# Designed miniproteins, single chains, continued (2), part 39

Each design is a single chain, and the fold is of that chain. pLDDT is the mean over its residues in the fold that is shown.

## One batch from the design tools (miniprotein)

Design m5411
Fold by ESMFold2-Fast:
Structure m5411 (fold): chain A 100 residues (1-100)
Amino acid sequence: MISEELKEKLIELLVALGVSRETAEKIANAFYENPELLGVPDAEVAKKLGVSVGNVRLAKLALRFLKYLEADPSMSDREIAEALGVSVATVRRLRRLLGL
């Protein structure tokens, strides 16, 4: 489930990652209103929202990252990287964009 606060954090993180504010708001609002979209294939979500598959994939990654930080702020970059299936460098980039 996505809180209003988590939605706002997702929008700002996506904008920091280079996604346009309009696209970031569209994706974040869709996930907030319809959490079941997180289980839908990226291509189908992209088609439904009129956005790129890459932006959907990035938004799902950013949201999972934010959820891990909210659940356990003490998680190491390595633990988050393993949980997300990404490099430690990617996790460090996401933390820097949040000022962490």
Scores: mean pLDDT 85

Design m5412
Fold by ESMFold2-Fast:
Structure m5412 (fold): chain A 67 residues (1-67)
Amino acid sequence: MSETLGLALDTAVLAQELSKHDPERAAELLERAREADRLAMEGRVEEAQKIAKETHEEALRLKEELE
């Protein structure tokens, strides 16, 4: 798997766990992770990598707030 796809997957897993505490913000994170995956499939790798990294960092911050 590419690094971008790995980050998107990790973010999706985190978002599903976080949905128990904040379903609205978790849904936004999941949507952005899916967008990064879509962009990577379209060959827009640099845009996908940027969104995947930013979304993953946001998911980690949300996890820290809720735990």
Scores: mean pLDDT 77

Design m5413
Fold by ESMFold2-Fast:
Structure m5413 (fold): chain A 70 residues (1-70)
Amino acid sequence: SKIDELIKELIKYRNDPSLQLTDEEKAELKARYEPKLKEFNLPVDVDKITTKNQAINLELTIEMLEELKK
């Protein structure tokens, strides 16, 4: 499942928390997940997400909520 894949990526990046998102990756993250954050009423500021580890944590959270909605 996508959740299992995200957990594996989270574990991979756990050891390298300094891995930074590029400006392009930050823009893509905001475009993809800002509407989902509003839909689920989550008090998360996407502009404060700067590392790959933080991005995967956000993706995992949204994917879990989408799965629960199904």
Scores: mean pLDDT 77

Design m5414
Fold by ESMFold2-Fast:
Structure m5414 (fold): chain A 72 residues (1-72)
Amino acid sequence: LKEKLKEILSPVASEELAEKSAERLSKAKNREEVLQETVRTASEIVSSVSPERQEEALRAVAEAGRLALESL
């Protein structure tokens, strides 16, 4: 799971941020935790990219959150 989440986030985040975010999402134990970590990941990644890439970043974070939820 963590490696797939990192792969989804890597195009829109630094290696360190993608690794950290993927780890947090993969460790979420329930739906509430996945949602909280998805929102946190969105805030960190979207604010780290240029305005032109924010839509791409939001789509990547949404896909990562979806995968994390499906893995519960």
Scores: mean pLDDT 81

Design m5415
Fold by ESMFold2-Fast:
Structure m5415 (fold): chain A 76 residues (1-76)
Amino acid sequence: SEKKEKIEKLRKEKIELEIELSLLRMEAALLKLTYEKMDEKEKEEAEKRLEELEKKIEELEEKIKEIEKKIKELEE
């Protein structure tokens, strides 16, 4: 079934994006946990990295939601 093949491909893509999202979230969490012990320069670098990570996380979350919507439409 063509629908089943499309759903399987979308599910695989979703899993790959969820893995990327988990890795970025772990990096952000680690930076937040270590932030209080950082010096002023390290804090500035961490803040810049957190902004970059937050942007990438939002982009991945949006892509995952679009894939979830496509899967749901194909299943229903």
Scores: mean pLDDT 87

Design m5416
Fold by ESMFold2-Fast:
Structure m5416 (fold): chain A 52 residues (1-52)
Amino acid sequence: SDAEALRIVEDAVLSNTDPDVPSEVYLEAALADAPEELRRAARAIYAERSGL
């Protein structure tokens, strides 16, 4: 779900309190147990927001 994917992205960014670690690492860890569809949606949202 789009809202669920967005929440995962936001949580990954907010959980990253270490400036030396890219938020993408936290996102990947959070998505390890997620369904493939959710992983794809979250990765797309992260890429879009990070690239802008």
Scores: mean pLDDT 76

Design m5417
Fold by ESMFold2-Fast:
Structure m5417 (fold): chain A 104 residues (1-104)
Amino acid sequence: NPKELEEQRKKEAEELIERARKLVELAREYLKQGNLPLAARYARGALSLALTAKALLTDDPDEVQKIYQEMLDNFEELENSTTEEKIRELIEEAERLIREIEEL
């Protein structure tokens, strides 16, 4: 039943988004403490979970590939520039994706 598979993917996406929100909170907390390595780790984790949730909710192979590339590009940028500004950008992008998925 295609409807049962859709409901299962939606439930999995909701669970990933709940986890992503908790990682966003941790990233913001460590960023306030000036602990950039931990803030970056949790920010990457949050963005990864949010992008995975988005991929689960899309049936377009080209869009899935694009999401995967976006994830890789964001991680590469952070490895080259672990600054407060880049960590904040990742947190804001994760929060944007969380809102987008919750509005579906």
Scores: mean pLDDT 80

Design m5418
Fold by ESMFold2-Fast:
Structure m5418 (fold): chain A 75 residues (1-75)
Amino acid sequence: VGEIVEVRSGERIPADGIVVSGKGVVNYAFAKVKDENGNVLDRLVEIQPGSKVYKGEILEGASPEPLKVRVTKEA
């Protein structure tokens, strides 16, 4: 809690937290959406400083790298 962790593109978010540096996109692999053909799609969410991120999300890309996240215990 309160620790800053660094996450690079392709890595999983290691803990729930708030972005303090960097802007990018995370993949919510647990919150899949189906397309009109019935295929399951991963949900992509844009993040920026102040955005909440959750343990287990995959960082698809960030600028600048690494993305810095302040760890919290809450979702």
Scores: mean pLDDT 68

Design m5419
Fold by ESMFold2-Fast:
Structure m5419 (fold): chain A 82 residues (1-82)
Amino acid sequence: SKKLIEEERYEEAVKAAEEEIKKDPNNAEAYLNLGEALYRLRRFEEAREYYQKALDIIDKLNDPELEELRERAEALLYKIDT
């Protein structure tokens, strides 16, 4: 789904991220990508929800390798609220 976001194909990025989540519900990056695509579609409340879900999964997994992904999710939440 990240490639579709980079190509500005946001509706397709939403569908791709939803499929990634169906295959792996613990894929925090897929939730973050879904939120970014929704943000670009001006669906800000849904984007916020998916950024929060990404953070919840990162917290649940408690994996130090996800620290950079956590920081990105927090930055995206800050941006949506400002």
Scores: mean pLDDT 82

Design m5420
Fold by ESMFold2-Fast:
Structure m5420 (fold): chain A 94 residues (1-94)
Amino acid sequence: MLSERDLHEIVVRASELHDEYLAEHPDLDEVETRRRVGRILSEILRITQEAARQGLSLEELRERLEEFVATLPEEYRPLARGMVEVALEVYERS
């Protein structure tokens, strides 16, 4: 089961990935990009927390997160996949 510390780690590591993405893409609207990525992270956290509550396997969580990433615009998918890998890593050890 995910602890508050596990959730905090996902947020911190995902935020680092987002800051790296913004540094690599300086021409993006920073405010709108932060807002969109914040919504993506919130949904990844929601799916991961629900999986933990239901006692789902790592494979089942991966499938749900990959299904979510497939709904995103193509430009956000690489960043979202990075966030998904962080969530899966934290989930596997919790």
Scores: mean pLDDT 83

Design m5421
Fold by ESMFold2-Fast:
Structure m5421 (fold): chain A 67 residues (1-67)
Amino acid sequence: EDLALHEVVAAGLEARAAGMSDEEINKLIERLAKEKGVDPELARSAIRTIEAAGLDPAVAAANIKAQ
């Protein structure tokens, strides 16, 4: 549950760090969330909160993976 959510959120943040578009990131989140049984809106909300805090997306993704 938490691990699956963290994996989806980390992947979305890594995609942002790689310079993917919002559309590409949204498609990635929807696909991974479906595969892992995660609510895509919950994953998007978490990513939005992290981005709003001004955190570097690559650093944020690494921190989530370390949990």
Scores: mean pLDDT 80

Design m5422
Fold by ESMFold2-Fast:
Structure m5422 (fold): chain A 76 residues (1-76)
Amino acid sequence: MAIEAVREVARLLAEYVKKQFEAAGKLEEAKEAEEQIKKEEEEAIKWLKENPEKEEEVLEAAKKKIEELKKKLEEM
């Protein structure tokens, strides 16, 4: 399910970015980054709904991104 994978990428990316900015004491920048990621998530989901033939390709890319983000979160 490509849409759910895209949401998981956005969730993990937001968590990673939030932890980085919070560790630096930049709470405002953390919130701005979370808002931007949520906007990009919504745009990506709209694009997928318009391009269902790309679902398998996006799902594979998202799975790779999820694995990368999980590794980064484990390193923090």
Scores: mean pLDDT 81

Design m5423
Fold by ESMFold2-Fast:
Formats: C-alpha cells, sequence, structure tokens
Structure m5423 (fold): chain A 88 residues (1-88)
C-alpha cells in the first residue's frame, strides 16, 4: 500500500514536470518564432488546462524564465513524444 502510493505520487510528479517542461518549451519556441504561433497555440491551450494549482503555475513561470535565460528549448521531436505520453 505505502509503496504503491509512493510510486503513484512519483509518477504524478514526473508527469506534471513533463507537462510544465513541454508547455514552457512551446511558449519559448513561439516567442522565438512567432510565425508558428497558430500551430503552437492549440498545443499550448491543451497543456495549460492541466496546470490548476498556484504552485504549478509558479513552477511553469520559473521554467519559462530558465529556458529564456539559457536558450534550452526542448527539441520538437521530444515535445511530440511528451505530448503522446501525456495524452495516454
Amino acid sequence: SARQEALARAAARGQLRNIIYALASLEVKKEKDPSMAADLDAKITALSEKLKTPEDLEQYEKEKARLRAFDRVLPENNIESLLKAIKG
């Protein structure tokens, strides 16, 4: 029981971290290439609906700032892989 609960919490934290990272990467990519905005907006909207707590939103803003500062945007193929994993 306790082990299964710990594994479930770890999996949920991992999924949330992947959502935040993918969402932040898409937003920063959109800022760098505004011509892609129309294609990226649908993905951004779908993922942003998964961030419901103030703590998650704060982590998302911090991740965007980090990616902007260090130019470390997730590659497009990795974003698509994360989106598939999140969708189920």
Scores: mean pLDDT 73

Design m5424
Fold by ESMFold2-Fast:
Structure m5424 (fold): chain A 73 residues (1-73)
Amino acid sequence: SMELHKKILEKIGEILALIGEIFDLERELKRAEEEGDEERAKELREKIEELKKRLEELKKELERISEELDKLK
């Protein structure tokens, strides 16, 4: 159905955006570590972990939607 395809595309978009955010934060973390900014590095590590957990949740949702599509075939 078009609604399931739209949900998949929306979840893929969220996943890609989140991967981009994680990548940007990992670059900032590398910079903070190189500069010896321990406070900044700690904040960035915490944010990266939170985003990685959200990424796992989104991947699980995408898997569930994909399984629903497979059942309709």
Scores: mean pLDDT 83

Design m5425
Fold by ESMFold2-Fast:
Structure m5425 (fold): chain A 70 residues (1-70)
Amino acid sequence: SHMAAVAESVALGRGVLDLMLETSRKQLEEAKKKGDEASVLSAEAMILIAEGRNPEEADRLLKEAIELVK
């Protein structure tokens, strides 16, 4: 049914966001250990995106990361 297809799509979307969040948290810890400030900012932005929070702050962090990568 159409409702079952929609429920599957929503569940897959949540699974992708959960994987992105977990991956981004691991990348953040690795970047902190390496002292890679650009990667730290990028990982923090990806965490915000995956959580669906503060898209303006995520955009700002990504722009700062890009500026650090000359």
Scores: mean pLDDT 78

Design m5426
Fold by ESMFold2-Fast:
Structure m5426 (fold): chain A 102 residues (1-102)
Amino acid sequence: SLEEKKREENRKKAKEYIDKAVELMRQLSPEAKEFVDFIEEQVKKAKEALSKIPNPEQREKLEDEILYNIAETLLDFAKKHNLPKEVIELAEKAVEYYKKSK
């Protein structure tokens, strides 16, 4: 449906913004790099757990919730540590697009 297509496009944009934020954070400081490396390790573990869920719709919904929480966690870290405005704006866009994908 048109609504489903819009949700998929919003998820894709959210993932793109997260990827850009993570890439910039890796280059800012050892602390930011350690934080995003930890988040990526948690994402890998979550994907392994999700792959065991037989229902595709339930798996997709849970994946969206996990990715949304990751986007908010990245935004909170960026704001708390006063990271560059560019990083904060990318994380804010990721959170915004995940909200639109619901």
Scores: mean pLDDT 81

Design m5427
Fold by ESMFold2-Fast:
Structure m5427 (fold): chain A 100 residues (1-100)
Amino acid sequence: NAMEKAKNEAIQKAVNTIIGEILRKIGDLLDEIFKKYPNIKDFQKLAEISKKPFEELNKKLVEVIREFDKDIQRLKNDPNATVEDIEKLRKKYIEKIEEI
């Protein structure tokens, strides 16, 4: 029905938005590293410098991704879940990723 279609489209939008926010955080960290080390041309040094920041970001992102997956699956399987519920979840996880 039309409601089920709208709900599935909202879920897909939420998933795509969260993927985009994750990729943006990765890009922001890389940009900060290049701003701090603008003349770095040694790939070994770049790898050594980026290792800890990327490990820390990855730990935080994995936790948020795990929570998002549980929440979105709950809404997907809930016949009473609305498009508005999914949109609120999308906004919640945008904020959580921004706070990382």
Scores: mean pLDDT 85

Design m5428
Fold by ESMFold2-Fast:
Structure m5428 (fold): chain A 73 residues (1-73)
Amino acid sequence: KEKLEKIEKEIKELEKKKEELEKKLKELLAQLTEENVFELIGEILRIIGDILELDKKIEKLKKEKKELEKKLA
């Protein structure tokens, strides 16, 4: 059961990082104007990439958690 707690903690930490990036993305999108779109688009795309990588890590850990839950139940 200790392994489940470690995975749950790691999932929560990654979810918090994803939420922070999503918040930053929302703020950048709210700041978009026709004058600054080309300046901000590079940062926006970078954040989207980071969110996608975090999403992959979260999904991998969720699969590991589900497998451990089946093994322990």
Scores: mean pLDDT 80

Design m5429
Fold by ESMFold2-Fast:
Structure m5429 (fold): chain A 93 residues (1-93)
Amino acid sequence: SEADFLEAEAWLYYLRGKSYLEEGKYEQAIKDFEKAIELLRQLPDSPSTRRFLKEAEALLYEAKAKYFETQGNQSEADRYRKKAEELRAEAEK
């Protein structure tokens, strides 16, 4: 189905984004996580889609935090790090 293709494509962007994040390629990681989130938002609402969205958004905020660290913006880095932690805490409930 189209939903299966969208979910598979979202997973590919998500996994590639994680790889970029591990490599310190934060701008590329941000773009990939944003694309994963865009695709996931097109899927029907379900518990699994909501969990995946929260995890992808948490990693997006982590990537943004690390990007702002490279720009010397510690205030924004700390803010995005906190947002990532809050989303992960919600996903574990």
Scores: mean pLDDT 87

Design m5430
Fold by ESMFold2-Fast:
Structure m5430 (fold): chain A 61 residues (1-61)
Amino acid sequence: GPEPPAPDPRPLSDEERALIDEKVAQTEAAIKASPVIPELDDEQRASVRRVVELHVREKRA
């Protein structure tokens, strides 16, 4: 297939998945501790995980 122009499209390693899970858990805990932010829905949780995944992939290079 065509090579993507963006940084590293490779699937996540087990180490990266563990790091993502940890960072997502930390982010959700911080949001839950905030009195200003309402309860996260499934779409918002998916968005948080996506941002963390992009951040982990960015630090890969």
Scores: mean pLDDT 70

Design m5431
Fold by ESMFold2-Fast:
Structure m5431 (fold): chain A 84 residues (1-84)
Amino acid sequence: SLLPEAVEGPVREGLEAAMEALKQSTTQKSLNLAIAGALIAIGGGAEALYLIRHDPSREGEARELAERDGRLAKELAEEALKLS
């Protein structure tokens, strides 16, 4: 794994939720929300990786960022599913 589990877990969960929403999307709006969720999870993972690679002491910040972006991805996925 490229990330510590405490950081990778939230990103993975957010991405998995967004991918499931993508599979169930039947409207353009639900598709757009699911795509946004996937991009937020991927971007959050990339930012967390960047932080840790440049300053390993900032793993706590990377975790908080991953938790925030993973949660946002899940919220967007849930909204997408409601619109499907």
Scores: mean pLDDT 84

Design m5432
Fold by ESMFold2-Fast:
Structure m5432 (fold): chain A 61 residues (1-61)
Amino acid sequence: SKEEYERFRKTVDEIMKLVEEGKYDEAIKLLEKALAESTDPNIRKSLEIMLERVKKLKEEK
């Protein structure tokens, strides 16, 4: 839905901000929450990819 997509965009913006601040654990928690609340298959796939990338960034420290 449009509402779910708008929520997704706001979530992406917050995740990017947390990643820039080095707050990977907070970004991971926000992504996991967004995945639990998402029903759209395309949004879920995007969130899964982002979660995988943020986890990898944390490990590369």
Scores: mean pLDDT 83

Design m5433
Fold by ESMFold2-Fast:
Structure m5433 (fold): chain A 68 residues (1-68)
Amino acid sequence: MSKEEILEEVKKRLDELFAAGETDLGRLHLFVRDWLEEIRKKYPDLPREDLIEIAVEAARYASDKVAA
């Protein structure tokens, strides 16, 4: 799975949380953290730089959705 595929997957999961009425940014950040721990376990060969980029983009996506 590529960095782009993982990012799209986490965004899809965030969209599901938004659709369920989750707007607490702290809870969304905890979700992203826990999701990235699972991704790290499933894809141990994925570079740390890619994981950091995914984390930053997912956090920004969540913040933008909450602010809108």
Scores: mean pLDDT 78

Design m5434
Fold by ESMFold2-Fast:
Formats: structure tokens, sequence, C-alpha cells
Structure m5434 (fold): chain A 115 residues (1-115)
């Protein structure tokens, strides 16, 4: 419904505001609520990416990686998301980071060819 979509977007906006203010724990809670409220895979992938970024800024690296990988499962051709996932993995799993970077380069090249 339009109301359910508006709720998910509102929670996402509140999370982004908390993140901008350095309130990482509040941002995490808002993005978790946005993931739960998401009505489609696109909105859920965006909320999961933002959740991953909030976890990373909070120093919660394992949780950040899990959130980014879940986002990639829902949006496998999103080049920005794939590049962000590669950057987060670079110090923890450099081989897996290189795989995500290669996928990101392919997705970006495909998007440019279709433009």
Amino acid sequence: SAAARARAEQLRMEGLKALAEGKYEEAIKKFEAAVAAAVDDGLKAEALRELGKAYYKAGKYEEAIKAYEKAVELAPDNSLLLYETARILKEVDPEKAAEYEAKADEAWAKARAEA
C-alpha cells in the first residue's frame, strides 16, 4: 500500500538524519525498522545498504558485512552497492572484495552501454 511505502521511507529518512548527526545506534534502529517495513526488494535493499553503512560507522564490521551481502542478494546489478560492499570487505576478505569489485565494474559498464 501507499501508506506502508510512506512508513518505510519515513523510517529511512529518520535513519539518514540520525546517521548525519553521528547518532549511529539510533540510525541502526531506524534502518532495522525500515528493512522490516519495506514493501518491495528495492526499498529493502536500500534500507539494508544504509543499515550496513550505519553498522560500519559504529565499528560493527561483521554486522555491516552481513547487511551489505543481504542488500546485494536483493539488488545484484547495483554497481554502487557492489562497490560499497567491496570496500567494506577489503581489509577482512580481500579475495571476496576483488570479486565484488569485478561484478561492480561489469554492472557499471552494462549500465553505461544501456544509457
Scores: mean pLDDT 85

Design m5435
Fold by ESMFold2-Fast:
Structure m5435 (fold): chain A 65 residues (1-65)
Amino acid sequence: SAALEEALRRAAAERERALAELRAAETVEEVTRAIGRALRAIGDGIDAALAARDLAAFARAMGSG
């Protein structure tokens, strides 16, 4: 589904940004801040993926094919 593909695309982009921030971090504080932002983004991505999964399951159950 388009929603699932978009959620996966967002998750991949968030992962790349988090890795870039971690590689650029020079202090423990910067690492901790980057990890905090990454965990929040991952949480949002999981919620979006679960919502997309439930929408896809509903579409299949309705027999739209």
Scores: mean pLDDT 75

Design m5436
Fold by ESMFold2-Fast:
Formats: structure tokens, C-alpha cells, sequence
Structure m5436 (fold): chain A 64 residues (1-64)
């Protein structure tokens, strides 16, 4: 796995843990829009974004 991607995921998880539930949901929605926008221009960055979103979604499920 890419060390840089792992670090980004860890940072995103920590941030999500500190935010209120509503803010985390909003972050996920905004990131999904950004990923959709990036698919045509930077598919590699879009894939990284998808992985970050998935990690943040895991934190959201645990927070519930």
C-alpha cells in the first residue's frame, strides 16, 4: 500500500473522530461530489478520494 495514502486515511479518520456526526456526514457528501468531478480529470486522485471516503464512513458507523 502507498504510505502517503495510508497517512491521508489516518488523518481523515482522526479528523472525523473529532467532528460532530452531522459534520462528518456533510464531509462525506462533499467528498463524493469532489470524487465525481475528478473522475474525468484525475482518476488516480478520484480513487484515493474514494478510499478516504470509505475510511471516514467507517468512523461514522462507529460514532452513530
Amino acid sequence: MDKELEEQIKKAKEMASKLPLEEVRRFIEEQKKLVEELRDTDPELAEMGEKVIKAVEEVLEKKE
Scores: mean pLDDT 77

Design m5437
Fold by ESMFold2-Fast:
Structure m5437 (fold): chain A 94 residues (1-94)
Amino acid sequence: MYKVTVRVRGTPEVAEAAARGALQGGIDSAKKYGAEAFGVITVDPERGEATVELLVKGTKEQAEMAAQGALDYSRRGAEAAGGEVTIEVKIEEV
Protein backbone atom coordinates (compact mmCIF):
# COMPACT_ATOMS: atom_id res chain seq x y z
CA MET A 1 0.00 0.00 0.00
CA TYR A 2 1.06 3.62 -0.58
CA LYS A 3 0.14 6.81 1.25
CA VAL A 4 -0.16 9.97 -0.87
CA THR A 5 -0.15 13.13 1.25
CA VAL A 6 -1.22 16.39 -0.41
CA ARG A 7 -0.85 19.58 1.60
CA VAL A 8 -2.38 22.78 0.24
CA ARG A 9 -1.97 26.33 1.53
CA GLY A 10 -3.88 29.46 0.50
CA THR A 11 -6.90 31.41 1.68
CA PRO A 12 -9.30 29.20 3.71
CA GLU A 13 -11.95 28.85 0.97
CA VAL A 14 -9.40 28.25 -1.82
CA ALA A 15 -7.41 25.72 0.26
CA GLU A 16 -10.61 23.78 1.05
CA ALA A 17 -11.63 23.76 -2.64
CA ALA A 18 -8.13 22.61 -3.64
CA ALA A 19 -8.18 19.86 -0.99
CA ARG A 20 -11.60 18.58 -2.13
CA GLY A 21 -10.25 18.53 -5.70
CA ALA A 22 -7.14 16.61 -4.57
CA LEU A 23 -9.22 13.94 -2.80
CA GLN A 24 -11.55 13.43 -5.78
CA GLY A 25 -8.73 13.57 -8.36
CA GLY A 26 -6.62 11.08 -6.45
CA ILE A 27 -9.50 8.60 -6.06
CA ASP A 28 -10.62 8.98 -9.70
CA SER A 29 -7.09 8.58 -11.09
CA ALA A 30 -6.31 5.54 -8.89
CA LYS A 31 -9.57 3.86 -10.00
CA LYS A 32 -8.90 4.70 -13.68
CA TYR A 33 -5.51 2.94 -13.44
CA GLY A 34 -6.93 -0.14 -11.68
CA ALA A 35 -6.21 0.71 -8.04
CA GLU A 36 -8.45 1.29 -5.01
CA ALA A 37 -7.96 4.54 -3.07
CA PHE A 38 -9.65 6.19 -0.10
CA GLY A 39 -8.74 9.22 1.91
CA VAL A 40 -9.51 11.94 4.38
CA ILE A 41 -9.25 15.72 4.42
CA THR A 42 -8.08 17.68 7.46
CA VAL A 43 -8.79 21.42 7.22
CA ASP A 44 -7.24 24.23 9.26
CA PRO A 45 -9.41 27.14 8.07
CA GLU A 46 -7.76 29.67 10.43
CA ARG A 47 -4.39 29.12 8.70
CA GLY A 48 -5.69 28.50 5.18
CA GLU A 49 -4.24 24.98 5.18
CA ALA A 50 -5.70 21.61 4.25
CA THR A 51 -4.12 18.16 4.15
CA VAL A 52 -5.38 15.23 2.09
CA GLU A 53 -4.15 11.74 2.99
CA LEU A 54 -4.89 9.07 0.35
CA LEU A 55 -4.29 5.39 0.96
CA VAL A 56 -3.71 3.68 -2.41
CA LYS A 57 -4.10 -0.12 -2.56
CA GLY A 58 -1.92 -0.72 -5.60
CA THR A 59 1.54 -0.44 -7.12
CA LYS A 60 3.96 2.50 -6.83
CA GLU A 61 3.05 3.47 -10.42
CA GLN A 62 -0.67 3.54 -9.50
CA ALA A 63 0.13 5.69 -6.43
CA GLU A 64 2.06 8.10 -8.70
CA MET A 65 -0.99 8.27 -11.01
CA ALA A 66 -3.20 8.98 -7.98
CA ALA A 67 -0.81 11.79 -6.93
CA GLN A 68 -0.93 13.28 -10.45
CA GLY A 69 -4.76 13.19 -10.46
CA ALA A 70 -4.79 14.84 -7.04
CA LEU A 71 -2.49 17.63 -8.28
CA ASP A 72 -4.57 18.24 -11.43
CA TYR A 73 -7.92 18.43 -9.61
CA SER A 74 -6.38 20.43 -6.74
CA ARG A 75 -5.24 23.16 -9.16
CA ARG A 76 -8.66 23.16 -10.85
CA GLY A 77 -10.41 23.42 -7.48
CA ALA A 78 -8.27 26.41 -6.51
CA GLU A 79 -8.89 28.12 -9.89
CA ALA A 80 -12.66 27.53 -9.58
CA ALA A 81 -12.59 29.15 -6.12
CA GLY A 82 -10.87 32.22 -7.64
CA GLY A 83 -7.44 31.79 -6.07
CA GLU A 84 -4.09 30.07 -5.91
CA VAL A 85 -2.56 27.51 -3.55
CA THR A 86 0.87 26.14 -2.71
CA ILE A 87 0.79 22.35 -3.11
CA GLU A 88 3.16 19.80 -1.54
CA VAL A 89 2.91 16.09 -2.43
CA LYS A 90 4.58 13.12 -0.74
CA ILE A 91 4.32 9.42 -1.62
CA GLU A 92 5.30 6.79 0.96
CA GLU A 93 5.13 3.00 1.02
CA VAL A 94 3.08 1.82 4.07
Scores: mean pLDDT 86

Design m5438
Fold by ESMFold2-Fast:
Structure m5438 (fold): chain A 87 residues (1-87)
Amino acid sequence: MIEGDAGVARSDGTLGRGKGIADPEKGKITAEATYNDGTKVTVEGELVAYDEDFATGRGRDSDGRPVGISVSKTPLSNAPPAAPLGA
């Protein structure tokens, strides 16, 4: 499992940051994040790509919005969150 800092991006460009977990055995990625406007959400999605330190996926937030998700063991301080892969 990959557990660490999470980035979340909505299709409209709204960004969120928090903590997340990627589970390669289940093909799942989850996160708890706060958007730019201060809204707190939970995110559940499917795992798309991963290595030992980083995972990316796509899913929906607790408000039902489609999002891209990234989780990293190292801080995401200068990395943009993963955009949704494809249209």
Scores: mean pLDDT 76

Design m5439
Fold by ESMFold2-Fast:
Structure m5439 (fold): chain A 74 residues (1-74)
Amino acid sequence: PVQDPQAAVAEARELLSKENPSRLELHRALELAYAAAKAGLTEEALELLEEAAKSSDEEVRNAALALKKEIKES
């Protein structure tokens, strides 16, 4: 459970803004965005997932798109 959803959004943005984020850091950002959405920060989470969907890593893009669909269908 995320105790501070806004802090989770801030951490995810920091991870996504790195010049060379690792796959682990990108997956961490996806987890934080999804947790923020479940805590009610849906708009902010969708913005983060849209940014992650622009990644050069196909697995990260696919994960971001799947999470966006899950959030929108909720």
Scores: mean pLDDT 81

Design m5440
Fold by ESMFold2-Fast:
Structure m5440 (fold): chain A 71 residues (1-71)
Amino acid sequence: MKEEALRLVTEAMLAHLAGDDEKAEELGKEAEPLLKSLSEEEQEEVGLRALAEVAEALGKHELAEKLRALA
């Protein structure tokens, strides 16, 4: 479940950055029940890992490494 939540949150963030708000909302709705099944600590880990993947996709490798270290 945690890895599936990470995938959906990452895809939602990337869709939002691409200006596809409808797809971002759909992916967010799919991720919400998965995230709610996780502890607050696991939700924070998923969020930080998703931000790291988004930073990596944007070419911000140093920021991605810092975010992974916080996860």
Scores: mean pLDDT 82

Design m5441
Fold by ESMFold2-Fast:
Structure m5441 (fold): chain A 98 residues (1-98)
Amino acid sequence: KKEELRKKAEELLNKGEQALKNGDYDTAIKYFEEAIKYAEEANDRLLVAQAYTLLGEAYLKKGDYEKAIEWFRKALEIYPDNEVARKLLEEAEKKLKE
């Protein structure tokens, strides 16, 4: 049961990353939001944090810096040592100042 949910979340994260790479930020956001639901249902905290970080990155690339900051902070609440989330948070905060 939980393994199937994790696999679905991972599939959605991969689809979201592909959409993000193609510049389709709204599609990426939808995939990452769905991935979060499956990761939460699986009780997979690492997968939830990864999904939060990717959702934040999608908002950052879309230019929604306030939402990006919110999602990176949520990822860091789960794993404070997440270097990717920390670096992207710093980038989003600098962009918001501009």
Scores: mean pLDDT 88

Design m5442
Fold by ESMFold2-Fast:
Structure m5442 (fold): chain A 60 residues (1-60)
Amino acid sequence: MTEEEREKLFELAQAVLEAMNAYIDYKIALKNGDVEKAEEYRKKRDELFAKAQELEKSLR
């Protein structure tokens, strides 16, 4: 495994963890009835998930 592959794997792991955190924040915002905050966190999660998918494809 190259240093570049290790770096991408680390970025992938971080993106997944950040997406999970955004999902938790999204659920909390929904519970509190904060629709605007929920939408913000949902978009953040989707962006991070898309980034993770792109990184995963580059590692195949």
Scores: mean pLDDT 81

Design m5443
Fold by ESMFold2-Fast:
Structure m5443 (fold): chain A 77 residues (1-77)
Amino acid sequence: MEARELIEAAERGDVEGAIESARRLAEVLPEPLKENVLALADALQKARDAGDKEAEERELRRLAGLGRSILDWQATG
């Protein structure tokens, strides 16, 4: 259910929750999905550290989209 938690955090605009959910989701994912999720979590962290609100919103949308794709993949595999 980690993908759902990531989607919900990202859609709420919860940057810290989205990063934490993404890192937990990555622990149960095979490569390259694990690497992709971690890369987006790192991008979101960098945007937060820079105070770049537009980049935060962009990376949150990307994480939500990736989370939905992973949820669909898990449901069909």
Scores: mean pLDDT 81

Design m5444
Fold by ESMFold2-Fast:
Structure m5444 (fold): chain A 65 residues (1-65)
Amino acid sequence: SVAKLTALAIRAIGLQIEGIFERVEIRDGKIVVTLRERSPEAEKAAEELKEVAKELGVEIEFRYS
């Protein structure tokens, strides 16, 4: 669902604005999140976001810079 993808993307972008995620992009109907290698807070936020994405049926990918 485009609506579910958009809602999760807005949440991820909010975490980027707060400096928790380095980068958030939407590519080919999925969310791509970039994390810094050293950030326990970002890793916790990524795990929580991954669980929400699974419940919503939205594809999400995590990368390290």
Scores: mean pLDDT 83

Design m5445
Fold by ESMFold2-Fast:
Structure m5445 (fold): chain A 73 residues (1-73)
Amino acid sequence: SEAEETRRAAEANIEAALAYTDAGDLRRGTLLLTAAGVLVAALAFLGDEEAARELRERLREAAARLDAAEAAA
């Protein structure tokens, strides 16, 4: 389904963003988190509120790790 495809895309972008953040590529990490945020908003519009809620929490955790990495640079 469109919601399932959108969820998988959001999860993949969050995972990639964290990997780039861990590698010190903060620009790529930021771009991928931004893309994931758009996909999570789309997922909510498609009616999968529970998945969107879970992914919003994962986005907040990923953003906090990115912010910490930027502060350490």
Scores: mean pLDDT 88

Design m5446
Fold by ESMFold2-Fast:
Structure m5446 (fold): chain A 89 residues (1-89)
Amino acid sequence: EEEARKLAIEALEKAMTILSEALQDNDIDGASVLLYLAVQLTVLKNNEFSKEELIEILKRAIDIVKKYLSDPAGQEAIKILEEAIEKIR
């Protein structure tokens, strides 16, 4: 359980780093996605979740990235989150 939580936190942090590094001035969609991920990261750090709940949180994060971003950074973030789900399963 703690191992799954650590994987989820590390995946969100890595995704945020990639998106932050790619962020351009006036990128409202990129900034909004980063804010969403930051909120999810804070929630994960302050609450306990089951493995199934962690997977659902990561799936929702993937959906938000897919909805708002189509650039290479967004695709890399999705890959990181998907790989974390596979490791948690």
Scores: mean pLDDT 83

